# Ledger of designs, part 16: designed miniproteins, single chains

Each design is a single chain, and the fold is of that chain. pLDDT is the mean over its residues in the fold that is shown.

## One batch from the design tools (miniprotein)

Design m533
Fold by ESMFold2-Fast:
Structure m533 (fold): chain A 68 residues (1-68)
Amino acid sequence: MSQLQQGQQLYQQGMEYLDAGDGVRAAQLFSQAAQLYQQAGDQKNADRALSVKYGAQGDFDRALELHR
């Protein structure tokens, strides 16, 4: 499996955990997906995965901080 395919698989798993309400585990998976996308040269999908990661992880912490 290529880094692109591995990244896509981890991104899908992250979405599944996010839908299940486990934002912490989802954020971890999105972080791993972003790393794999970067290694594959897919910066667009890497940026997207990082954005969703901060949304899942920072709904309470970073979102609150950004609205200060």
Scores: mean pLDDT 74

Design m534
Fold by ESMFold2-Fast:
Order: sequence, then C-alpha cells, then structure tokens
Structure m534 (fold): chain A 81 residues (1-81)
Amino acid sequence: ELSEEEKEKIEETAEEEVEVLAKELGITDPEGIKILLEKAKEKLAELLKLAKDPSTTREEFEAASVAAVQALLDLAKEKVP
C-alpha cells in the first residue's frame, strides 16, 4: 500500500500536528497524546491513499480532509471536558 518513505513522512507530519493541537487544547496526558498521534497517522494514511488514486476528485479529497480534521478534534475534545 504505502512505501516506507511515505509512512515515515506521515509519522513526521502527524507528530508535528498533534504537538500543536495538544498544546493549544492543553492536553498534557501522554496517553491522550499517543492516541491522538495514532489517529492522525491513520487519517493521514487514508488521505495519502486518496491523493494517490487518480479517480479521486478534489471535492472528495477536501471532504475527506475535513472529516479527518473533525475526527481528530472530536477525539481531542473527549480528553478535555
């Protein structure tokens, strides 16, 4: 599915995004941060697969991107009352 290089890039991107999000929301729990990181990696992998599929439309990719961000925010909110 994804190459080793693509997986490494996803991990780096997810780490950067989750660090920013956790800091902004005040999430200091290491387990909560790890859960967010795993979710971010999962969603980024899904988005990359869509981006690599030539049949994916811009609208489909944008919708998937919005859904991915919403899923991460919903998960983060479960960790903050």
Scores: mean pLDDT 78

Design m535
Fold by ESMFold2-Fast:
Structure m535 (fold): chain A 86 residues (1-86)
Amino acid sequence: SEEEAEFRIEQRALFAGTRATLEEYDKIKAEKKAKGITDRREYNTINGDEFKKMQDAGRAARDAAREAALEEERKRRQELEKQLLG
């Protein structure tokens, strides 16, 4: 159904966005570790610029995943129509 397709698209977008945000977070942490930051608070604190990078990465990945999923759904419907209608 259309609702099931929309649900799948939104789930894929959500997962991609979350994954990209976590990857950016890990990258920020790795950079801090590489700089020899040993203070636990400094290591675990995300500043405004770092937070914006995480948000930007998440939004970009979510948008890209949504577009990809919409294209996959279009192709799936076309293939299904070919199988059902000849």
Scores: mean pLDDT 84

Design m536
Fold by ESMFold2-Fast:
Structure m536 (fold): chain A 90 residues (1-90)
Amino acid sequence: MEKYKLTDKMKKIAEELGYNKDIVTREELEKLVEAYLKKHRLLDPEDPNVADLRGTWLGEATGRDRIDLSDEAERKAFIDALIEKYAEKV
């Protein structure tokens, strides 16, 4: 199982969401991202799989204005970009 150590930015986001762990699995990171999208109301109310990322650290990290979380390839690329920017493989 791949484990990742969160950096300062991602660690702060995890703490704001009630996650007190510095080392997470890919699945835990995906859940943290989903919780962030819900907390900040970035999900489209007519399509809860689509998120607006403009002006967010998620958009900054991935270079995306929008993401469809129901597209497996798009979702994977999005999470991979976040791991590259804000996590270290342990």
Scores: mean pLDDT 78

Design m537
Fold by ESMFold2-Fast:
Structure m537 (fold): chain A 82 residues (1-82)
Amino acid sequence: MSEEELRKEREMEGLFQVVDSNEDGKVSFAELKTMVRTAFPELNLSDAEIEALHKKYDKDEDGVLDYEEFKELVEDLEKKVK
């Protein structure tokens, strides 16, 4: 694994822990909205756009994101900032 990949993994784990306010290992839509508005304010995403992203990465269709689903969503957001 490259230094960049290790750094991204560490940052992703830290972000997931901050967003997972209930410490249940899952991110709800409400927690995701708070994170996107705090970490990616420059994107100016609407609630509808955040909901669409949540649904896109919610592979289990259980209404919450696990760590792997959350990681994929955050990587998609990072690409939009560039």
Scores: mean pLDDT 73

Design m538
Fold by ESMFold2-Fast:
Structure m538 (fold): chain A 72 residues (1-72)
Amino acid sequence: GQRVVELVNRIHELRKKADELFKKAQDLLTNAEKAGLPQEQYDAVKKQAENLIAEGEKLREEADELDRRIGS
């Protein structure tokens, strides 16, 4: 019982953090587009957003692995 609850809580935390990172990346790109930044500054923001997306994807993969372990 307890170990399953702990894994479920960790899965929820990882997915929530991933969603927050994806939203932050989206907000950065949207704000940069609205601000009409010079290309060099936009490229820097895009790289930052790509890093946030990569971190979020890694957290989702970790959550999916834990979810598979519970379901097995």
Scores: mean pLDDT 85

Design m539
Fold by ESMFold2-Fast:
Structure m539 (fold): chain A 90 residues (1-90)
Amino acid sequence: EQEKKAETILAFLKRTLESVKKLVLEHAEYNPERAEKFLDVAIKEIRNMLDSFIKSNKLSADLAEKLRKALEEGIEELRKEVEEKIKEVE
């Protein structure tokens, strides 16, 4: 059950990052400064949501670490794509 909950949380995080990516990339094309600020706020909110899910679902330390690692990898990839988009516009 814990593993199934972790899978559900991971799927939700991936969908959330994808939605944030679409919005940020759209903003980056016309307003890079706003896009960067939105990205920073979204990242902080997603990290807080993950911590909340880990606590509320009483996930094991191992599962929590795997989820945090997956989220940070997704965030790093998203930041690189946003930086590349901003460089193309500017």
Scores: mean pLDDT 83

Design m540
Fold by ESMFold2-Fast:
Structure m540 (fold): chain A 98 residues (1-98)
Amino acid sequence: ALEEAARHVREAAEHLRAAIEALGGGEDAKEKASFHLMGALNQANELRLIDPEAGERLIELLFQAGVAMSDPEKARELLEEAYREARELAEELERKVS
């Protein structure tokens, strides 16, 4: 249902925000960002079971960000793109169920 989909997308967006913040600095920046990227991927997989089209689109963005993790600047750019798309999708889905 749309309510479940919206919750999964919102959780994915929160993980992406945390990943972007982690890349902002610190000794464990890459490890913390990767942990949150995995969290977002878990939520995107749950979304795929409810809304395959939206879930696959989000998984593709997360995969792009994951591949770029060895390049901090590119990784940040792709994580910010994924976060923007996830946030917009969450807001759209929440509007439809409210």
Scores: mean pLDDT 80

Design m541
Fold by ESMFold2-Fast:
Structure m541 (fold): chain A 92 residues (1-92)
Amino acid sequence: DELEERLRLLLRLDEEEPTPANHVAIAHVYLELGKYEEAARHLAKAAELMGYPEERVKEILEAKDDPEKLREILEELSREVARRDREEFRSR
């Protein structure tokens, strides 16, 4: 219920402003709910918005049956979102 409420709020935020950070947050909640196909789709969208190559986006979508791989991808993309946020703050 708490996870589903959080998901509902995040999905509404994403409709207003689709960002890589919002998609990663949504994917995290879907992983906690055991909805791996939905998690993979949101991780793939985050990667696409961040300019990852089409081959990587496809690999993420194909990981829908591998929850451990999806968690590794989530960690990678979360780190990349944080890195880009820091660089944007440091730009003159």
Scores: mean pLDDT 82

Design m542
Fold by ESMFold2-Fast:
Structure m542 (fold): chain A 84 residues (1-84)
Amino acid sequence: SAEEDIERAVRNAQVAAARAKLEGGTDIDSLERAIANAVRERFKARGYSDETIERAVQAVRDAVRKAGSLTPEQQRALLEEAGV
């Protein structure tokens, strides 16, 4: 379903952002743009509506920004919760 695909995209975006912040050297704005573009193309390829695509893109952008604003301790907890 669209909701399941969005949830998975959000989880993947949170993990990527938390990992990038802990490892350092990655610009979060560039990461957000790259993830948003990848999600837009993937959802478009799956035949989702423009409304669903924009909802997914906004959700992953919000997820990257939120994960990027966490403390190192919170970022480690997020990665442990995700099993990585």
Scores: mean pLDDT 84

Design m543
Fold by ESMFold2-Fast:
Structure m543 (fold): chain A 110 residues (1-110)
Amino acid sequence: SKVVELFKKLYELFVKFYPELKNDHNVEFMIGLIAATIVRRLDLSEEQLEKIFQLTEQILQGVLTPELAPYAAEIARLPQLGPLSRFVTALGIAIEVVTGVSLSELSRPL
């Protein structure tokens, strides 16, 4: 399913940055919920999905591009967050840059 495919890609990206949290049930649950929400609410092209992963990785690496300038204050706060919260925040910024939709808005009823 699209949810399982997206979950695997998101989880692989998370483990790349936080290998010590491999097989953490809370991480698996949250990433699964995010993958399901993205697939349900957003009709993302392969190109959009690749750009979201690229931006998420850049944010987690502390690389600032011009498109991330509006999020500089939020990105500066990432070191204050735990690994899962840091990853979710970075992913949320990347989604908003690519789609114009916030992660919080994806959780609202239609």
Scores: mean pLDDT 82

Design m544
Fold by ESMFold2-Fast:
Structure m544 (fold): chain A 68 residues (1-68)
Amino acid sequence: SSYTIEVKSEEGEKKVFELVKEINKKISPIAKQLSPEEQMELAKEATEELYKKLKEEIPDEEVSFIEE
């Protein structure tokens, strides 16, 4: 399963992209050493961390999650 994040502004979209890139860069080397089940858990944590960072850095922006 994957998540898509929607924001209204171009600045918000840029911020989402930057944060996703930073989080992926941090977790990618760890994920390579994990089982598929552990990778799913890590992905869920990464999504929660992304939401938290978005609320901190662009608190006035409306953010929506779409789950696949």
Scores: mean pLDDT 73

Design m545
Fold by ESMFold2-Fast:
Structure m545 (fold): chain A 74 residues (1-74)
Amino acid sequence: RLPTPEEVQAAADWVRAALDAGRAVSLAEARARFPEYPDLATFLGQLMAAWEAGQISPAQVRAVLDWLVREAEA
């Protein structure tokens, strides 16, 4: 089942709060938080792993989260 726009917004807000706290969200945390949405959990885990590895900036993480929310509303 696909997540609703509200569920995607909640997921984006949770990842954004972790990012603002300087904390990387793991795939295990994302899966525990969103067990019904393995693709969403995997995407969020990979996004945070890329930030933790220094491959993307915090601003880029926020831009990707904003994109994800807009796509879910389409």
Scores: mean pLDDT 82

Design m546
Fold by ESMFold2-Fast:
Structure m546 (fold): chain A 83 residues (1-83)
Amino acid sequence: MSEKELEESIKLIQNSSKSNNELADIITEKTGISKSTAKKIVSIIRNSKNMSAEEVIEKISEETGISKSKAKKILKILGEELK
């Protein structure tokens, strides 16, 4: 996934009219991650408006314990669902 695609996914999530619960449900359904962890991921993304895509991915990994590769997959899944 290109950096541009990750940035577009992050912007779609940040500007989505869907609630944090709705976005968390998408993550849980597509990845099997717990709803509490999924909500934490969505919260990190929505509160990271002034961060680069790499910084958002790093913060997700550090705060939730998921790998950076898994964080990138989650961003891709949400970006595809919000198109």
Scores: mean pLDDT 82

Design m547
Fold by ESMFold2-Fast:
Structure m547 (fold): chain A 86 residues (1-86)
Amino acid sequence: MMVELIRKKAELALEAARTGDPLEIDIALALVRMAVGIAKIAGASAEELREMAEVLREAAEQSPDPRVAEALRELAEEFEREAERL
């Protein structure tokens, strides 16, 4: 389930944001970016892509760290653009 993978990685990014540790943030964002790449290759439907975008937007709104929030918003926009192309 690609949506579940994205949700778990977004949760890790939020945990890293709460610690404020730059290394934990970098690792968590790298994992989210890898999961986004996998989801785009996996042939998700437009509906699934929009659901994954919403998960990332919700995580961005909850992030206390602006860098994490911005990265998650950019990745959500990427899923929305992919959904529009289908």
Scores: mean pLDDT 84

Design m548
Fold by ESMFold2-Fast:
Structure m548 (fold): chain A 72 residues (1-72)
Amino acid sequence: PPEELVNMLLRALRVYTVYGNEKEAIGLLQSAIERFGEQAVRDAIDWLLEQGVITPQQAELLRRLLEEAVRR
């Protein structure tokens, strides 16, 4: 995946898990979808999980935030 997309997803995890800022996390995922497309974002989440960069729980959280971003 693009480095910038990876950085956006990791930032979304951080702002949600450290600050509880779901709105900012969803906004980051909306920006990622607008720039890279929904499928590229899904593929990047799967890649991060395969590489062991994120946990299964973090991947599930990103997928939940992605579903919220798609609805908004």
Scores: mean pLDDT 89

Design m549
Fold by ESMFold2-Fast:
Structure m549 (fold): chain A 100 residues (1-100)
Amino acid sequence: MAALRAELDALEAEADALAARADALLARAKASGDPEAIRAAERVLAQLSMVRMLLWEARRMIEKGAPEAEIRRMLALIRRELARVRADLAAAEALIAAAE
């Protein structure tokens, strides 16, 4: 269980870092006035909101002593969703760089 808590803490830290990066990107997109870039940044922030809900559920599962296999499945889902957020964020950053 200590290893699962450490993994959850690491995923929460990654989500926070991606959120800060997405917020900075949204500010740049708004400054550029490109509606496509703004929509791309807003989509990433919406995806991160969903990931935060999954992180909250994973923490509750650990606190309630849910089976390790169920917690591992939730953490695997969170890792997959964070990987998608990272890819979409990189694509949005490329869009904004092209618009500048």
Scores: mean pLDDT 86

Design m550
Fold by ESMFold2-Fast:
Structure m550 (fold): chain A 96 residues (1-96)
Amino acid sequence: ALELASSPLQVDRMKEELERDPNNARGLNVLGTIYYLKGEYEKAEEYFQKSFESAKDTDPRLAGDSLYNLSVVLRKQGKDEEADQYFQLSRQLRKS
């Protein structure tokens, strides 16, 4: 969990970190959350997918969090079946 609502400076820092390392899974997950809060669900989906791909082999917990966030944004788009599938995968990864 990343409490990002606290400062615009932290948001800008995370964007700068992602510019330096495009595979920064944490930064990608953070940007996904920002776009989700703005109602930009397609962009949020893209960043959560990138976060999962970056974390899947190195950080199962973060990969699971990214899949959970994907399930939430997919449900917001009415993709309930896909959302449930990602939710189940998230649960499995978060147990490891």
Scores: mean pLDDT 77

Design m551
Fold by ESMFold2-Fast:
Structure m551 (fold): chain A 82 residues (1-82)
Amino acid sequence: AEELLEKAKELLKEAEELIKNGGDKNEAAQLIGIAANLAEEAIKLGGDKEEAKEIMKRSVELLRKLGLEEGAKNVEKRLKEL
């Protein structure tokens, strides 16, 4: 569980750096999606719920910043079900 949260935070940081530096937006979106999935899996495995939910919430914010509203809504819906 902790390893999943650490990996999720790493991927989210990489995605944020891509967005800030004008890098590949599709790669950033993929990293954000994987980070959200890892955070959700960590909750299911008994990991830190608050940390995982914060990662998922940040993923929603970043997807919206990229204009990926449907992706953001998907993560937000999953977050509300946890």
Scores: mean pLDDT 83

Design m552
Fold by ESMFold2-Fast:
Structure m552 (fold): chain A 90 residues (1-90)
Amino acid sequence: NLEKIRELINAQSRQIIADADAEAARIRATSPPPEARRRVRELVVQATAESLRLIGMEIDVEIHLKLGKPFSELGLDEEEIAELEELLKI
């Protein structure tokens, strides 16, 4: 069920952005402006990289599913593989 994986990845991407926004607000409230700017920039870069990684994983999952390749090749840990297998009913 590839649709469940897309929904999960989209939800996780949205959550990463929401968490980053909340953390940016906390940093701005609790840190001096120069330090806050540096930390927020690092947070935004990290959140963007994480979101892009999830999108890439969605594409890789589609390819592996169509080719019948094992999900262990996607660089996922054991718990993530079990979750994907449950979503796909493999």
Scores: mean pLDDT 70

Design m553
Fold by ESMFold2-Fast:
Structure m553 (fold): chain A 76 residues (1-76)
Amino acid sequence: MKEEIERLSRELDEFEEEGRFAPVTRAVLTVSVQLSLLKREGKLTDEKVLNLYRAGVDAVRKGYSPKETIKLIEEA
């Protein structure tokens, strides 16, 4: 699980190096908000963490709009 999160984090770093700063920042902030909410609700699981990171990476990779990015991550 941790190794998969580290891999997804590296993919986001690579997108930043390619100049995709705004979509990466949006995805990271949206994931961070959802992680914080789940933690406060006592619902944070390894599976939820992984799903949120995967959703963030997918949104950046596919070039989703701001609204689509937020929706994908919130539904993860």
Scores: mean pLDDT 80

Design m554
Fold by ESMFold2-Fast:
Structure m554 (fold): chain A 84 residues (1-84)
Amino acid sequence: DDEKIREIQSLLNSMTEWTRDAYWEGTGEKEAKQAILSVRNTATLLLGPEKGEEFEKQAQAALDAAKAAVEAEKAQRQAALQAA
């Protein structure tokens, strides 16, 4: 089970990185929804529905944080350009 948990966590990390890039390109919302579904379905298949719900929540939180980080970076770049 720990090995399966590591596999799902690696998938979540990879999709979080990919979704960060997608937020910079303007497709982040669509990619985030697909990523959350993929993590949930994989976790449900490997560990059952209870773990599927847990990983769905983790994926949502991670992707929400990634979106916020991209928005914060964009705001900082805009502020730096106006302050310089």
Scores: mean pLDDT 81

Design m555
Fold by ESMFold2-Fast:
Structure m555 (fold): chain A 100 residues (1-100)
Amino acid sequence: NPEVVQQVEALLNQPDIFKALEELSSLAESLSPEQLVELAELLLKSPDLRHKLFAGHLLAEAAIKSSGPEKEELQKRLEDFNREMLPEMEERRREIKQQL
């Protein structure tokens, strides 16, 4: 869905990350689980932290909207994703503390 991809790209360029995440959540409510997973996979092609955070949010929404085995698979994928992201988020937190 090209229009949805363009909307997500616009949100990635928004300077206010909290507003961007709120608007991403509103957009995600209108999308199917399949569309959410497809968008998350597109975002995960980027090494950028903001893209990864958006992808994680989309996967969470996909899991909420899913049922049965598909939900279990998405929940496991989210747990793996969060485990992989934790060290990068902790490193960023340490960098901020060292500048204070």
Scores: mean pLDDT 77

Design m556
Fold by ESMFold2-Fast:
Structure m556 (fold): chain A 79 residues (1-79)
Amino acid sequence: EEAKRHLIEAARLAVQAGEDGIPVALKAGQALLSFENGDKEEAIKYAEQALKTAEETPFPEDVKERIIEHLKRAIEALK
């Protein structure tokens, strides 16, 4: 539940940020699908990839901070 909400919010914020956010949203979506399929380890891997991609993406500073925090909380909740 908690991990799912954070992954959904990270993906939503990334999509709303525009085209540069698409790779982050795709990785967050892959993490969500893996989680729903019961593959927690794969969900963590994709969430960590989404986090790395978000850190490297030129988002506006306030949006970037929120995306990164949601992804970090999702990773913690998945453990």
Scores: mean pLDDT 82

Design m557
Fold by ESMFold2-Fast:
Structure m557 (fold): chain A 63 residues (1-63)
Amino acid sequence: KKPELSKEERWELLKKNIEYNDIILELKRAGAPQEELEEISAAIAKKDYKKFEELVEELRKKK
């Protein structure tokens, strides 16, 4: 279940993973619950960046 990725695709995923990690750390420091952090991770895994942005915004507003 792990398809081969081109060099370009791998680079884009690395950049997004760095951004995702920074956001997760920010939310953790702000006290976001683990379940919501897992939901954000799932959105990234699905490459649903629009959903990822929506989830991050909702979590920030719920604080």
Scores: mean pLDDT 71

Design m558
Fold by ESMFold2-Fast:
Structure m558 (fold): chain A 75 residues (1-75)
Amino acid sequence: MSQEEIAREVRRLLSGVEGDREEARNLIEQFLESTTLPAEDIHVKLNLLLLGKPNTIENLKEALEKLKEEDVAKL
């Protein structure tokens, strides 16, 4: 994933997150740097995992953990 794609995805995901934006940014950047999933897939899947949930750092952590688990399972 390119640096530009990472920056764009981080900005998009942070636009709705309540709470510590720096913590959210770190979590998203760490995930994007380590994942094999394309940015578009991450965006779609993350939106689905967060659908109907409050836009909080806790829900973001849970969603990212599920995506990371799925990514590892592909290996």
Scores: mean pLDDT 67

Design m559
Fold by ESMFold2-Fast:
Structure m559 (fold): chain A 65 residues (1-65)
Amino acid sequence: MSTAEKAREGALKGIELAEKEGDGAGALTAGSMALRAAQSTTPPDEEAIELAKKAIELGKKLLGL
């Protein structure tokens, strides 16, 4: 898989961890890793970045951050 595809899959897994499993820490970790991967693409994958940020936001909300 390309780095962009891996970033999108990681972000979607982070969202799933938050929404289906209530795992804020898992969502935050997966989202943070996906964001880093998406930002490392050239050009940066804007859609993957948005998905990763959503995973991070959901994770932080669940953790009370």
Scores: mean pLDDT 80

Design m560
Fold by ESMFold2-Fast:
Structure m560 (fold): chain A 61 residues (1-61)
Amino acid sequence: MEAERRRREEAIRLAKETLAAGRKAGLAPEQQRRIAINRLHAVMGLPEEEAERAVEEAERE
């Protein structure tokens, strides 16, 4: 149970970092989000739907 929460927290952190990097690179908001989702899928093996949830949480914070 704790491993799933730790994974979610890590995904949100990675999403925040990726969104910030995309913003600095001058990417449009939709492209920033797409890159963050793709990175979570590639780096952490998250299903696209779960990656989208983590990006949504990162955007709220």
Scores: mean pLDDT 80

Design m561
Fold by ESMFold2-Fast:
Structure m561 (fold): chain A 85 residues (1-85)
Amino acid sequence: SKEEKLKEYIERTIKEFKESDDKVAFLQVLLNSTKILFVDNLPSPEGEKAYEHFQKALDAVKAGNYEEAIKHLKEAIEEIFKIFP
């Protein structure tokens, strides 16, 4: 189901984030990809919300707040999944 795929994607992305040696670079790649795909080229309200959540996740990592970063990472992925049927 879409719900099972969303859960699996969130769990994998959080694991990769936690295991990343450069968490700033990890989130910067996601932020830049989201901007290009879902803000600049295929604008949507969900894409804009995902972009804002990835920005907040990046700011949280820079502040050393990994729990807040993970929260925003989850919310960004959930918004992206709303774009697709």
Scores: mean pLDDT 86

Design m562
Fold by ESMFold2-Fast:
Structure m562 (fold): chain A 73 residues (1-73)
Amino acid sequence: DEEELKKKLEEQAQQQAFEQQAADGAAKVKATDPDLYKGTLEMTKKAMEDAPAERHPGIKRAGMAALAAYAAA
């Protein structure tokens, strides 16, 4: 079904847009508050070490979202 294919492509495009915004946010935090940036990376790394592999994508996404939120504040 063409509609199903279009929906999947749109969801993939939204995911890529989020990744770009998160990267921009991380760069801004790194420039304005390098200690907060390092602390967020260390917390994300520790959370992944303490969690099974299936939770790692969610933990990484949460870390990226936190940096984006800090950049917006």
Scores: mean pLDDT 77

Design m563
Fold by ESMFold2-Fast:
Parts: sequence; C-alpha cells; structure tokens
Structure m563 (fold): chain A 67 residues (1-67)
Amino acid sequence: SIEELVERLLADPSLSEAQKESLRAALENGDLVTLLVLAHELQEDPSLSEETKELARELERAVREAL
C-alpha cells in the first residue's frame, strides 16, 4: 500500500529530515499528486542508495495506480 511504502521510506536513515517531513505531510493530507512528485524527486537524488530509489519507484507506481 501507499502508506506501507511511505512508512518504509520514513524508516530509511539516508533520507533527509526535509524529505521525511514532506512525505509525512503529503501522506497525512492524502495528497497523491505531491506524493508522486516526491517519489520522482527521490529517484533523481544522486545521494540516495539504489535500494531507496527502488522504494521510491514502487511508491510512484502505487500512487499512479491510485490516481
């Protein structure tokens, strides 16, 4: 689920506090469009691991299916 994917990203120590706050706010507000944008931005972040980017890709897929 979208919630489970966001929770896994929030547990990832490689994400910045700003990234985590944005994810929490978008999830709390049910803002699927913002979650889609955030998932795409995480995929393009060169500081993040491939495992983290894979989670972000799964989040983008889940959000697109829910839209």
Scores: mean pLDDT 85

Design m564
Fold by ESMFold2-Fast:
Formats: sequence, structure tokens, C-alpha cells
Structure m564 (fold): chain A 87 residues (1-87)
Amino acid sequence: GGSATATITLKPLRPLPEGDYLVRVTLTRENGEKYSGLTAPVKVPAGDVELTLTLSGLPPGKYRVEAELLDEDGTVVARGSATVTLT
């Protein structure tokens, strides 16, 4: 499978306190195939909403990466997206 690293800027929907958050990631290939999952909890410092995601074990190709930051109640508090090419 291909691998790549993507840096995603999450746009806060409201001011974010420092804490531990889950990231829900959705990957969409150019052919329309979708993959989704949750990351391990990430520690977000106050005012910093940039995340680096490493994608591995997927078929090679171009992917749209969509990330949503979830609070302790599972509410989406920030969103971001990027495009990445896996070799």
C-alpha cells in the first residue's frame, strides 16, 4: 500500500480550550472510494489547530483528506481538509 504525510489546518467552529481531542478522518479517492476512522486521542494546545497525519497501507493514488476534531461529547469543534498523493 501507499504512504504519505499530510498537514491539515483545522478551522475552529468556536474557541478551543487546551485538551485531548479525537480526530475523525475521511479519505476519498479520485474513483469515489471512501475510508473513514478515528485516530488515537491528540493533545491540542490552546490556539494551535494544525495536525500532521500519516496515511499508510492504502492503495496508491490521489486522496482528499477530511478531518474533524471532536470534543469529549463527540461534537465537531473544528474541520479541515487537504489533498495528498500516495506513492
Scores: mean pLDDT 73

Design m565
Fold by ESMFold2-Fast:
Structure m565 (fold): chain A 65 residues (1-65)
Amino acid sequence: SEKERLLQLAIELLELDPSLGPRIIDVLLQRGIISPAQARRLLALVAAGRVDAAIALLRQHLASL
């Protein structure tokens, strides 16, 4: 699906450039791919430098689609 493709691309971009984290999370939220609660958690992880944990959550979400 388009949501799966966008989420996969988001994961790849976040692995390539962690500084894009807030922008990527905002796009996923605006497109309804993640919930506001998921977005808040992901933003907190990225802000704390826990990019690997944020990627793991996005991969878990992708597996559930």
Scores: mean pLDDT 87

Design m566
Fold by ESMFold2-Fast:
Structure m566 (fold): chain A 78 residues (1-78)
Amino acid sequence: SEAKEDEELRKKIEEAKAEAEKAGLPGEVGEADYLIELLRENGERINGKPMEETEKQVREYVANREAREAEARRLAAE
């Protein structure tokens, strides 16, 4: 089910984000790069897809989330 696959991707991204925040990771390594590295180290695959496809999907999801968060922050600052 695509709904379950999207939920799994979301959970993995949120987990990686939380771990990056706990580590106090500075801006030299982007959030997407950190998440991809964690997935590679754990040998995890999102939706059983090749790592190349997983990497693309992760970067796309993070970019979309960052854009949404940036817009929300901009509106809150007004």
Scores: mean pLDDT 62

Design m567
Fold by ESMFold2-Fast:
Structure m567 (fold): chain A 74 residues (1-74)
Amino acid sequence: LKVPRATRSLAEEAARSLEYWAEKLRALGTPEDIERAKELEELARRIREAVEAGDEEAMTEYTERAFQLLHELS
């Protein structure tokens, strides 16, 4: 999809949500939760890279993956 403003906004929101949940998982303090937090942080970083590159396809794919993971955490 080539709707740059909407795609960028959604990608940024997904990255912020991943960062939020990573902090919550770190607060739980189990080794498994800390490892998952690292995974979410890495995905957020990749989303921000795609945003900077203007890669709308990658932003869409990463955003969809992010919301899939966030749904599992809710």
Scores: mean pLDDT 78

